# Designs tried in a protein design run: designed miniproteins, single chains, continued (3). Part 8

Each design is a single chain, and the fold is of that chain. pLDDT is the mean over its residues in the fold that is shown.

## One batch from the design tools (miniprotein)

Design m8247
Fold by ESMFold2-Fast:
Structure m8247 (fold): chain A 59 residues (1-59)
Amino acid sequence: GEEAAKRAEEAAAGPGAEGGPLADGARSAVQHAKEGNDELARREAEGAVALARALGIEP
């Protein structure tokens, strides 16, 4: 729930997250977390972070 929602929000607001499929995935994760779909929200948030790293976008 709350932890997945925070990760999804950070992914959506992070560098590069505002563009392309990464931004869409992060927004979907936030929405799923708010709806109580914690497992889907967590997976989407982790996917967004992994995609950012694969594209060379890191902290």
Scores: mean pLDDT 62

Design m8248
Fold by ESMFold2-Fast:
Structure m8248 (fold): chain A 96 residues (1-96)
Amino acid sequence: MLPEDVELSEEETERLDKNLEKSGIKLTPEKKEIKKQMIKAIARALDEMAREFEEELIEEFYKNKDIEKLKKLLELTSDEELRKKIEEKIKELEKE
């Protein structure tokens, strides 16, 4: 169970820090704090955008009656609400 106020895990944050250091970027404590705040904001924005994008893909594939793409999207989607929507759309199309 991840805290709702943290979109990225501490492990993911550490990986990002290591990647920035490998790229020759020296992280001061002040820059690390600003980065954490920016990453949290970006992660929340990206998560919202990813959900919206996945919902648009579900709608598009459903309109095109593309069961195979819906099944592939279901395989890639980790969001339980989106998974339920995809499964419902697949069932509707399979009844046609």
Scores: mean pLDDT 70

Design m8249
Fold by ESMFold2-Fast:
Structure m8249 (fold): chain A 79 residues (1-79)
Amino acid sequence: RNMDFAVAVGERLRELSDLSPEELAERAREIALESAKEQGLTVESIEVEVRATPDAHEVRIVVRTDAGTVVVEVRLPRR
């Protein structure tokens, strides 16, 4: 389910709040691909955007699958 997918991705990303924006983007892509595979989804494209703020990293993942588009947005506090 898209809801279960988004929750799983968000929870895994929260453990990585100490990573740089570039490392977060790479790990977010890996987590999204792995979670999509676990849910039986075929990934057609993944777009990852990470915005660094003084207090947090904001991660946006857009996953296009054969079943539709899933958008995951997660705010990761720094520390």
Scores: mean pLDDT 76

Design m8250
Fold by ESMFold2-Fast:
Structure m8250 (fold): chain A 81 residues (1-81)
Amino acid sequence: LFQDLIDKGYVTEEQVKKLLEESKKLNIDPRILAAALAVVVGAMSLEEALQKYVGMGLSEAKRMFGKDKIEKALKLVKEIL
């Protein structure tokens, strides 16, 4: 899930492990976390990241996971990176 971002040098395996540990405490889906990570490191837009990692558009993701979970994931990534 995160290997492409690690291979491109955007993040380290250690940073990804820390993100996964913290996201588990907040009940953030790992696919939403991967999308948030791709956005924060500047690899792609939120819409592109949600399509790639979650398989849905922004409006559908907000309906299924909640706007608050997407916002929490973006905040978590910014705090750890």
Scores: mean pLDDT 84

Design m8251
Fold by ESMFold2-Fast:
Structure m8251 (fold): chain A 89 residues (1-89)
Amino acid sequence: VEKEQEELREKKVEEAAEKYVEVAQKRAGGDLSEEELEGLRKWAKDYILGKDSGLWAPQTEEEKEILEKAKKEIEEGTEEIKRKAEEAE
């Protein structure tokens, strides 16, 4: 039950972070280093998971949309898993 929710969360966070980093790299004209990309992936994941300190924010509406969509999908998906698991037991 909790494991399925965590697996869904991890999957959605990873997918959104990759999409965000791709958009950020395009905006930078391909000039972001691997270290900078790693940092951005971490910031994006923290933002999606609500661990963001509020000091970092996505720079464009496209980037924000990617991260916000992931948040909604995680919330909806984890609620669905929880409900179905409780109904099945």
Scores: mean pLDDT 75

Design m8252
Fold by ESMFold2-Fast:
Structure m8252 (fold): chain A 72 residues (1-72)
Amino acid sequence: SMEATAAELEQALRDKDVARARDILLALGVSESLAEQIINVALGQARLSEVIDQLLKEVPAEFIEPIVNGLS
């Protein structure tokens, strides 16, 4: 379900489970480039402020809060 996918993505980002987070992001239709940028934020290699504009444009609205929460 969408709710289960959102919860898994939030947890994968929080746990810095790169493989799981990447698989979910790509399955949602997120570009490889944006998925890498999101993962870099999770790993402390980029700031959320640097990707938030692309996130809001490309990611389905229902996954925005789970991603932001997982990256916090």
Scores: mean pLDDT 87

Design m8253
Fold by ESMFold2-Fast:
Structure m8253 (fold): chain A 57 residues (1-57)
Amino acid sequence: SKIEQALREKKAELEQQKAALEALKASVDDPAVKAQADAGIKEIDTQLAGIDQLLAL
């Protein structure tokens, strides 16, 4: 369906953003930057969990 396609595209987009934040955390020693990246990853994980629940229906 068009909805499933849109959800899969959004999931791929969020997974790319998460990978970029994980790479940022690995490349910097600044604890403030790491904390901001962690907050972003947590938000993305929440959105990914919601999309996975919708795709499982």
Scores: mean pLDDT 87

Design m8254
Fold by ESMFold2-Fast:
Structure m8254 (fold): chain A 73 residues (1-73)
Amino acid sequence: MSAEVTNAVQTAISLLEGKGSVADALVAAQTALELAKKDPTTSVDNIKALQAAVDFLKADQPYLALLALKSIR
């Protein structure tokens, strides 16, 4: 997984654990997902976890999104 994908994932986690909005976390998670799709070193499992995190944030489920993001390795 590239440093760009890792940094975008960490940004989304920091927003969800800190004082960031769900909307800001959604933008960060969507950015991470698009970068992951373009990175051939990102596993299918990590792409699925990022997709799940985006879907949870769209459903206003930030705690489930955080768990999905923390499952990424």
Scores: mean pLDDT 81

Design m8255
Fold by ESMFold2-Fast:
Structure m8255 (fold): chain A 73 residues (1-73)
Amino acid sequence: ELVSGLVKRGLSPEVAKEIARMVRTAAQSEEELKELEERAIETLNSLPKDASERLVRTQIAVKIADLLLERLR
């Protein structure tokens, strides 16, 4: 339900869908997909309500990249 959460925060459906695709593409399994979606929503909720679509997309991308790098430990 990541797309619904992003749209409720004022992001356009197109941008919300692009962010959701990014998260899905990064996931190696359905279990990991759920984890990444939860972390993306957590990141979204930590940002100001006035955060631009670009900032939201960038912060979620950075968080996903960080989580993927942690798998290399």
Scores: mean pLDDT 77

Design m8256
Fold by ESMFold2-Fast:
Structure m8256 (fold): chain A 95 residues (1-95)
Amino acid sequence: MRKEEIELLRKTLRRLEETIRRAREAARKAESQGKLDLAEELRNIVRALEEYRRELRRIIETLEAGGVDEKAPSVYTAAGILVAAADFLIELAEK
């Protein structure tokens, strides 16, 4: 169970890091196209994604050290929601 939980969190961390990269690129593209409000929303979601990336890394380190973190399910769920929201904004920047 613990090993499977850590692997799920690591997979989510990798997806967060990729989504942050894509959202930053989308923000630059939106700004260059004069979509200033969309660029601001993308920068806002990048800040939120970076916060959850730090929290996920901390949780993974705690679990790998043999500890427990009651916030792990909530952080995992919130990270998934933020990734979905970022994907939507990235798609809008491509139009």
Scores: mean pLDDT 85

Design m8257
Fold by ESMFold2-Fast:
Structure m8257 (fold): chain A 74 residues (1-74)
Amino acid sequence: GHTSLTDHELETLDKMELSERDKEILLALDEDPTLSNKELAERFGVSVQKISQIRATLEDLSVEALKNAVYKVT
């Protein structure tokens, strides 16, 4: 089937085993997407790199939604 997700992204999602902390970070980003990576990292006691990885995952999912919408219009 046609998909915008890469094999690497699918493999990463399968292997990530999202922890309770990762879910809390995702909810915080959904509630206030203007929060900086540094502020979230300090708030949740994780590295800035961890926040960046979670944010990138959300952006990739958003790009998939946009591509699906454009594909139907085209």
Scores: mean pLDDT 63

Design m8258
Fold by ESMFold2-Fast:
Parts: C-alpha cells; structure tokens; sequence
Structure m8258 (fold): chain A 94 residues (1-94)
C-alpha cells in the first residue's frame, strides 16, 4: 500500500533528514498533542508528495480541529528542509 511505502521510505531516510523531522515534531510538543503532530506530518507529506491519504486517516483528521492540524502542518513545512521531501520522492518512486 502507499501508506506502507511511505512508512518504509521514512525509515530509509538519511539520519540527517530523520533528525530534521524529529526536531521539527518535538518543537511543536508544547502546543500540540502527539496525535495532532503526527496527523499534521501526514497532511504535509500528502500535500508535498502529491499522495492521497487513506479514508481512515482522512476521517481521523476530520474528527480533530482541522484548522489546528493545518497550522501545525504549515509550521512543520517551514522547519523541514526541501531535502526531506526530495529524498522521500526518490524512495517512493523506487
């Protein structure tokens, strides 16, 4: 599945890009819940990589404050270097 491929791609990222994601997520931990941060990351990756999130994930996002999740995704997007998205694109195309 596409979600499984995304999970595998995230695990195969360079240590530098993995650390960039972890640092960005940790920077939000005082203002957002862990679930909101994880959903925000998925929203950001879906937008940047042009992938469609599974229906169960879409419904989970809809059960939360969508505006808050979108704001968290925008903040993650400002912190993450383009190299993260480029490496993920390469891994997903392989």
Amino acid sequence: SLLQKLSEALEKLSSENQQAILNAMRSLADRYSNEEIHLALLVLLAKKLGIELPDDIQKLIQSHDIAKIERAAEELGKMLPESVFEELRQLLEA
Scores: mean pLDDT 84

Design m8259
Fold by ESMFold2-Fast:
Structure m8259 (fold): chain A 84 residues (1-84)
Amino acid sequence: LTPEQELEVQLALVEIGVAVAKLSLDKNLTPEEIKKMIEYLKKLGDRARELAKQAEELGNTPIAEAARQVEKDVEELIKKLKEK
């Protein structure tokens, strides 16, 4: 894979992780499950931020913007989980 293709694959994996976490919002989660999900989402957010930075350094604006959107989605999901 080229460096740009590797960024696309890594971003897609992070997006899948966020989508799985979002599906969990409709479930009655225990406090322990909520804490684990928040920690998982924080790691996904950190990864999205790193991918955004790498894409920005390569001048790949579409991937950078997509990764920044994933960061925002993670922040919103963490906020919703804390409200449970």
Scores: mean pLDDT 84

Design m8260
Fold by ESMFold2-Fast:
Structure m8260 (fold): chain A 68 residues (1-68)
Amino acid sequence: SPSLKQLLQQLQQAFDNKAPISEIKKIAAELYKKADEIEADPNATLFQKAEAGLAKMTASVILKAAES
């Protein structure tokens, strides 16, 4: 599975390349899922959980905008 960093990079590239909204939604949904997994991991550091929380917020904003 891609890392949080890889998913954020894929999302940025999708926006830069003006990818279809369906592709952006797919990447954002995968980012949200990955961030949720990190937040639920008892072995994740405080920093990793903070990064996951920010990524989850970013994905949530994109997914809500894409529903319009």
Scores: mean pLDDT 85

Design m8261
Fold by ESMFold2-Fast:
Structure m8261 (fold): chain A 115 residues (1-115)
Amino acid sequence: GLVQQAIRLAERAVELIERATDDRELIEAAREALRRMKAGDAEGAVEAARRALELARRLLREEPTPRARAALMAAEALLSAAEAVKYKDDVIKSIGLLIRAMGLLLQAELLLERA
């Protein structure tokens, strides 16, 4: 179902964040979002994913590198996947959020390959 696809994309986003940075706060916020998605806490997952995105934006401002941009794209993908779970009953909206997450993950992977 849509929830299982969102969790798989979130798992990939966390993996890419962990490859992109050693920032423990960012990694923990991303892992917390994934844990909450797996636990069925969609609201908490979105909150944790928003925190991860804010931390990734801070990282990019402090060190504007391809790795930091990859972390930002992966954090945006994680938020999109968490929102897809929150809006699962709006099938069209949820699918659009999953497509957005897939595109952001591809961008993050390409940035890491060039780093």
Scores: mean pLDDT 92

Design m8262
Fold by ESMFold2-Fast:
Structure m8262 (fold): chain A 70 residues (1-70)
Amino acid sequence: MKKITDGELLAVTAEMYLAMARNALKQGKKDEAIELAKKVREIADQLESLGYTKEAARLRKEADEILKEA
């Protein structure tokens, strides 16, 4: 069994925060949604540095959409 790479773990973590941010936004918890979306952007920057450029671009776009709606 191959160990989970830092990039794989970061991608899963970003998806979790993204889902939480969208849920917070739906519940009117704007501050929580903003905090979670910022965490997704930070993880996207880390993913880009690891060569996951396409994944990072998608996560940044989705996080920016949440920040715009919040």
Scores: mean pLDDT 81

Design m8263
Fold by ESMFold2-Fast:
Structure m8263 (fold): chain A 59 residues (1-59)
Amino acid sequence: SAADKAEKAKQRLVDRMTSLNNSPEVIELAQKFADALLKGDVEASLEYTRKYTKLLYEK
């Protein structure tokens, strides 16, 4: 189904984003980013990207 394809695409994005850090916080943020990206929510995807970068490098 289309939902199954979307879920697989989401999982691939999450896997890529968590390859360097798979802590629960990073996984959650990656999932939110993937969901926003798949919905076409550019503002939310940019916000989650910013939080993801801060969590990894700036804290």
Scores: mean pLDDT 77

Design m8264
Fold by ESMFold2-Fast:
Structure m8264 (fold): chain A 68 residues (1-68)
Amino acid sequence: MSEAEKTAQNGAAGAVAYLQQGDAEKAKAMAETAGSTAEIKGDVVTVTSKGGAVAVANVATGRGSVTE
């Protein structure tokens, strides 16, 4: 896994954990770590790292994927 993929995956995983705790502000901050961009729509968190990797995670299932 590339550094960009690791950054995106860690941001998405952290955001999911905070959303499961009901903390949307910390979820967004975690998703945007290291200059990533984040979009949270319903149960889906999408994090795009500066390196161009995209991580998508589902809050309800806890499952995700990362791609570059």
Scores: mean pLDDT 78

Design m8265
Fold by ESMFold2-Fast:
Structure m8265 (fold): chain A 59 residues (1-59)
Amino acid sequence: MKYVIDGSKYPVIAKFFKLPEKTVIDLDKSDEELAKEFGISVLQAEMLKSFAKKYGTEV
C-alpha cells in the first residue's frame, strides 16, 4: 500500500523526515527498510508510516 506525501503542504514534517517535496511511502516496507531509504531512525520510519496513513493520499 503506497501513499503520496506532498511536503510543500507540510514543510516542517518534510524536514523532520528528510522528505523531498513529493514522496511515495510504501507502507508494506518494514520500518528498517524505510529508515534506510530515507536516512532516518527506525522510530522516525514508524512515525512516517502513521503520518502517511493520516495525511497522505493513497495511490
Scores: mean pLDDT 81

Design m8266
Fold by ESMFold2-Fast:
Structure m8266 (fold): chain A 95 residues (1-95)
Amino acid sequence: SLEEEVKKEIIQALKDALENYEKALASTDPREAAIYWTAANLLLVGAIELARFYGLDEIAKLVEETLKRAQEAVHAGDLEGLRKIFEEAIKKIKE
């Protein structure tokens, strides 16, 4: 269905965002870190807008909460917490 294809695209955006946040945390160059942070944040913003456009309001709220929690985990340097946040979000979207 169209909804399943949209969910698949949102899940891919979450996976790509996590990879970019992990690269930002691993980066020793503040400029490279900033590029990865910006990319990760924009991927999640795009996923929120995609979910809203297709009326998937619960998924949009979930991704908004994921963005907030991810930013907090990243500021804390909490890689394990970051991974768990994304794993939980992806699991909820699949349900």
Scores: mean pLDDT 92

Design m8267
Fold by ESMFold2-Fast:
Structure m8267 (fold): chain A 93 residues (1-93)
Amino acid sequence: NSSLQQAQQLHQQGNDYLQQGDYDSAISLYQQSISLAPDSLPQAYNNLGAAYMRQGDYQQSVQYFQRSVDIDPDNRRSQINLHGAQLRLQSQQ
């Protein structure tokens, strides 16, 4: 549908900003993407978690990596990222 197509387009734009190191723009675009297609793009949640992790916001990164794992539980990359973010969050406390 049009919402999923728009979500995929926003996700791709977010990936471009993530690659450039513009994490604020990437986060904004990924949040717009998941708002349009909340259950269809586990990669958008994983990339949103990665962007927050690079900013040092481990609480947000854990939440978004967890959501990626919830949608795609067999994805080893998302599981590894979740565990890494949880360890980083614990080290801040």
Scores: mean pLDDT 87

Design m8268
Fold by ESMFold2-Fast:
Structure m8268 (fold): chain A 80 residues (1-80)
Amino acid sequence: SEEARAEMLRLFDQTLERAREEAKGKSPEEIDEIIRRYNTEAWRRFDELAARHGLSPEEVRELRIQFAERTAALYRELVA
């Protein structure tokens, strides 16, 4: 459980870092497209990993909130 959570958080961090690198110097329209694409990919992988590792609904909810908060923070950083 704890190991699975740590792995999923690492996945979030890696995904957001890749999105950040790709979005550097891009227009607002391109940033929107990049964030949407990475967010869609991460969401699907998140659900697959959560199911495979048997995470509880409470654990899934907490991780989903953390990912959403990190994604929002990245978006604000990139478009500011």
Scores: mean pLDDT 79

Design m8269
Fold by ESMFold2-Fast:
Structure m8269 (fold): chain A 90 residues (1-90)
Amino acid sequence: MLEKIKELLEKVGPFATELAVALALKDEEAIEDIKERIVEIMKNQGVSQEEIEEKIKTIDEVKELVEKEKVKEEELLKIRDELLSKLKLE
């Protein structure tokens, strides 16, 4: 199950690490703020409405999975650290 959550977070893209932290803290306001920021950035980049809707659906799926599986804060923070390692700047 953690692998599925990690996969979905990777699909979220540049906000995946922030989303993992917000989910770990159960900060619903932060999760909604992240969704709004993603929508704004994607619209500014000329991304299609269909792709924006798919991205938001992915975020909602992650949140539902975390709540359903009762994923612990420490597990989500470990996923955040793994995602940061993959985003290593050259």
Scores: mean pLDDT 79

Design m8270
Fold by ESMFold2-Fast:
Structure m8270 (fold): chain A 114 residues (1-114)
Amino acid sequence: SNVEKINELIAKMIEELLKDEETKKITEEALKLLADGTSENSKKALELLEELYKRTKLKSEILVLMLRILVFEGEDIEKIIKVYEEIEKLDPELAKLVYESLPEEIKKAIEEKK
């Protein structure tokens, strides 16, 4: 399934970030916040993912994880669409896989903007 492929992509990204001394500490902190499952900690994790985005070549993969968190938290559709559009700009093939895994309401909002 597309969800399984994206889960594998995120897992591989996390493994790579944990092997790099420049990203390891921030990645560990983000994972601890996400494991807590609270909305407040998810928002703090998003801030750490923005910092990781600046430090890594795995930019599109970071955006995919950010998109998943935004969708799970029920954040503003406009913010979700902006992150999706950045994925599409960096990696159109990955964006296609991500799109197919999104809730129908979000898919419709993306299509209406094109």
Scores: mean pLDDT 86

Design m8271
Fold by ESMFold2-Fast:
Structure m8271 (fold): chain A 70 residues (1-70)
Amino acid sequence: SKENEELKKMLEEGIKEEFEKMVKEKMSVEDALSRIKLWKDIAKEKIEDEEVRKHVEERLEEYEKKYKEL
């Protein structure tokens, strides 16, 4: 649905901004991964649509990998 696409976009943009902030602030890998895990837990609890939730979880896993490769 259009609402689910808008929600995915908003969540992806928010996660991207937080990721870029963590990189700019030179957050440790351990702290960054802990924060991303918290976002995954929040997504699981608050996102009712399974497709949107899975999409967000996949994006968070990509950001975990990106942070480890820095």
Scores: mean pLDDT 81

Design m8272
Fold by ESMFold2-Fast:
Structure m8272 (fold): chain A 56 residues (1-56)
Amino acid sequence: SKKEELRKEILELMRKRLEEAGVTPVKERLFEHEEKILETLSLEELEKKLAYLKQL
């Protein structure tokens, strides 16, 4: 679904930003809580979050 693809893209961008900031290795558990939060967001909220992350 579009929501599932957006959630995956957001998590990948977050992982990339953490690695670029020198957080290495990036542990999967760091995203467990964030993934839960993303599951509660609407399609519109996910698109806004992705746009914000792309701006960084």
Scores: mean pLDDT 75

Design m8273
Fold by ESMFold2-Fast:
Structure m8273 (fold): chain A 72 residues (1-72)
Amino acid sequence: SEKNKELALKIAEEILRLLEAEPERAPPLDEEVNPTLTDPITLRIVERARTLTEEAIARIEREMLARVEAER
C-alpha cells in the first residue's frame, strides 16, 4: 500500500517538474478522473495525486501573482 502511495507521489512529482518548466502546458484540470474506481486505496492515491497537483499549481499561481503585483 505504501508503495502504491509512493508511485502516486512520483507521478505527482513528475507533474510538478512539468509544471515548474511549463505551467501553461499543464493538462486541463477539469479532465475527469476515472469515476468507477471504487476501492478506497486507489481512490486515496488518486486524491493525493490530485491534491499535490493542485498544490503545485497553486504555488505557481501565487508566484506569478506575486510577480505581477511587484510590477504594479
Scores: mean pLDDT 60

Design m8274
Fold by ESMFold2-Fast:
Structure m8274 (fold): chain A 82 residues (1-82)
Amino acid sequence: SEIEKLVDRLRERIAAGDLDGARKTLEELLELINSSKSLSDSVLNKVADVAVEAFRAADRAGDRELADLALEVLERVNQMKK
């Protein structure tokens, strides 16, 4: 899945401390989620988990833009689960 590949890439960028790369990957994830009619709960859970990781990394670094983007992804995942 394209989404699962982006989840893995985002996790790698967070682990490397590449917050600019994390932001770009998270933007790509948000676009794919927004263009999808429905996603499986398994995929949605993976996206939510990595978005929480991105938010925590952003919060630790004081990166407000990345933190806000991670929260936007989480909000979209929650909307799709309803």
Scores: mean pLDDT 86

Design m8275
Fold by ESMFold2-Fast:
Structure m8275 (fold): chain A 72 residues (1-72)
Amino acid sequence: AISDEQLAALASLSDALPAEVRARLEALDTPHLAQVQAAYVLRYVYGYSTREVAEILGISPATVSRGLALLE
C-alpha cells in the first residue's frame, strides 16, 4: 500500500487532467476525494486495472469501483 504522501502526490496529478474531468472530480462531495483522484489517474492515465489500482492504493476493488462510479 502507498503512504498518505504518495496518495496526495497521485491525487495532485489529477490537476493535469482535462478541465472537464478536473471539475467533476473537484465537485465530488466525498471525504475520500484524494483516493478517487488517485484511482482515476492510475486507471485512466497509466492504464492499470481496477485490481491493480486497488493493490497500489491498499483498498478493495469494490472501493475503487464505487469511487470511480461517482464520475458517471
Scores: mean pLDDT 77

Design m8276
Fold by ESMFold2-Fast:
Structure m8276 (fold): chain A 98 residues (1-98)
Amino acid sequence: SVEEKREEMRKLLEEAAKKSKNPDLIKKFGDAIEEYVDAIEDLKKGVNPEEAQKRLEEARKEISELYKKIRQTSPEDKAAVDKALELALEIINEIEKE
């Protein structure tokens, strides 16, 4: 379920942040993914489409920039953020195909 996968993703990133030399980067990355997923859900439901589209674009940009920073500054955390992205894609696929 979407909710179960979101919880799994949150727990994964919480554990990664505890072990990270840059916990703020991991937390911001998690926040950006959550915002991206929320924006997609809002778009699918037709809730504030214009604002949701703006949130989606901004979240995509933040995810990209934070991923680059994590790869450069905390390469040890790459495996965890890659798994989080994989889970996020699965969540999005479930939302898109009601």
Scores: mean pLDDT 86

Design m8277
Fold by ESMFold2-Fast:
Structure m8277 (fold): chain A 87 residues (1-87)
Amino acid sequence: SANLKLLQEFQQRVQDLRNLVLSTTLLPESFKQQALQQIDALEQEFIDLFTGGSPLSREELEAKLQAIFDTLEALRQQVLERAAALA
């Protein structure tokens, strides 16, 4: 239940950020491509936490999840700031 909610929250944040990047027509194409690549990399990193062969401790899993969410939020803020400057 908690893991399903976390996955749903992550997927929603990823989708919202992709939509923000794609809908902001004034963003430079190179910036859009870099942002989308970073989002794809974060999504893969999230998947790898649950498909990796080595068992992670609870503390290691929580730390890596927090780092992924923090990086996604930082990217979202960067996109929002750039979008606002162009509006």
Scores: mean pLDDT 81

Design m8278
Fold by ESMFold2-Fast:
Structure m8278 (fold): chain A 85 residues (1-85)
Amino acid sequence: SEKDLLTPDESKLSPRQKEGIALRREGRFDEAVKLFEELLKEDPEDEVTRYNLALAYLGAGRYDEARRVLDSLSVPLPAVRSLLD
């Protein structure tokens, strides 16, 4: 669900997903991007990884890449837009 995508249950996150989220929270956006890109290569259907990759791109100032990733998510554009406002 949208709620699970935006605030994923920590018990459902892999250790590598947790590491990427921690890197993003620390402002290490380029390192977070690299880790999430590797995770997405392993599981292209992982919406949580895609969402966090988009947030890492936004933090890195890579807005066009963030937009492309967000547009690929099952989350509606209005919900995504509210996070950018």
Scores: mean pLDDT 73

Design m8279
Fold by ESMFold2-Fast:
Structure m8279 (fold): chain A 77 residues (1-77)
Amino acid sequence: GAAEIEARRRAVQESLARALSAATGLSFEEAMALLESPGSALQFIGTLSDEQAARALAAATTPEARTAIRTGRALFG
């Protein structure tokens, strides 16, 4: 249902924010603010080094967060 979709969306965003925070030194709050715009988030991921992207992928706890990282790297990296 809608509540399950919203909970999953939030879990994906939190997973991605934690992964980006761990990889880049951004705070969790700064990473969450970055993720409010999907286009800006993917572009930012494209600016990561290969080592930072690898750390982010390792830290990502959801398949959707890993897909977002790979997509951002492919489009903007």
Scores: mean pLDDT 81

Design m8280
Fold by ESMFold2-Fast:
Structure m8280 (fold): chain A 98 residues (1-98)
Amino acid sequence: KKKKIDLYVKLAEAYSRMAAAYLALGDFEKAEQYGRKSKQYLDEAVSLADSEEERKKIIDRVNKAESEAMRQAGRDPVGLLKQAEEDAKKYEEELKKL
């Protein structure tokens, strides 16, 4: 369902922001952990896509969000981490309701 794909993409984006923030803070173990979670949710979203064009759009969106997260982590890694943690909790809760 389209809502499930959107939630998986939002979770991939949130965990990508957490990974970028931890990388900027020098916590490489947590950066790897949350980077893997981001990839897991990206793979789930891609697996639910009905067309090659939809898959490309999902991948492009997450890649763009990752580049933006790296840029934000360089400026305010602590603020980025706080927002990304809150977003991840919110989207995980919404996913449980589907």
Scores: mean pLDDT 87

Design m8281
Fold by ESMFold2-Fast:
Structure m8281 (fold): chain A 100 residues (1-100)
Amino acid sequence: MSAAERAAEAAEMLRAAVASDLSAAELAGMAGAAVLVASGDRELAEILFEAARAAEAGDAEKALEYLERARAQLDRLPAEAQGPAAEVLERAAELVREAA
């Protein structure tokens, strides 16, 4: 798979996640998986997986902290994936705030 094909696949995964009735933890986890598909950035993916774990545990403060850290680093993704990733992270943060 080419870099462009990986970026397109990641963007599609992220758009599908926003269109689905997913929990905050599932959205953050899907974003982490999409980061790995797009660029293999394990550090950025792990921040998102930590956000997913915090959301699943009901730790709203920690979940929002990790989501904000990930959002600040979205420029590390291919341009095609940045917008969809930002939308997934904002939806996850909204759901965390609503559940708190």
Scores: mean pLDDT 87

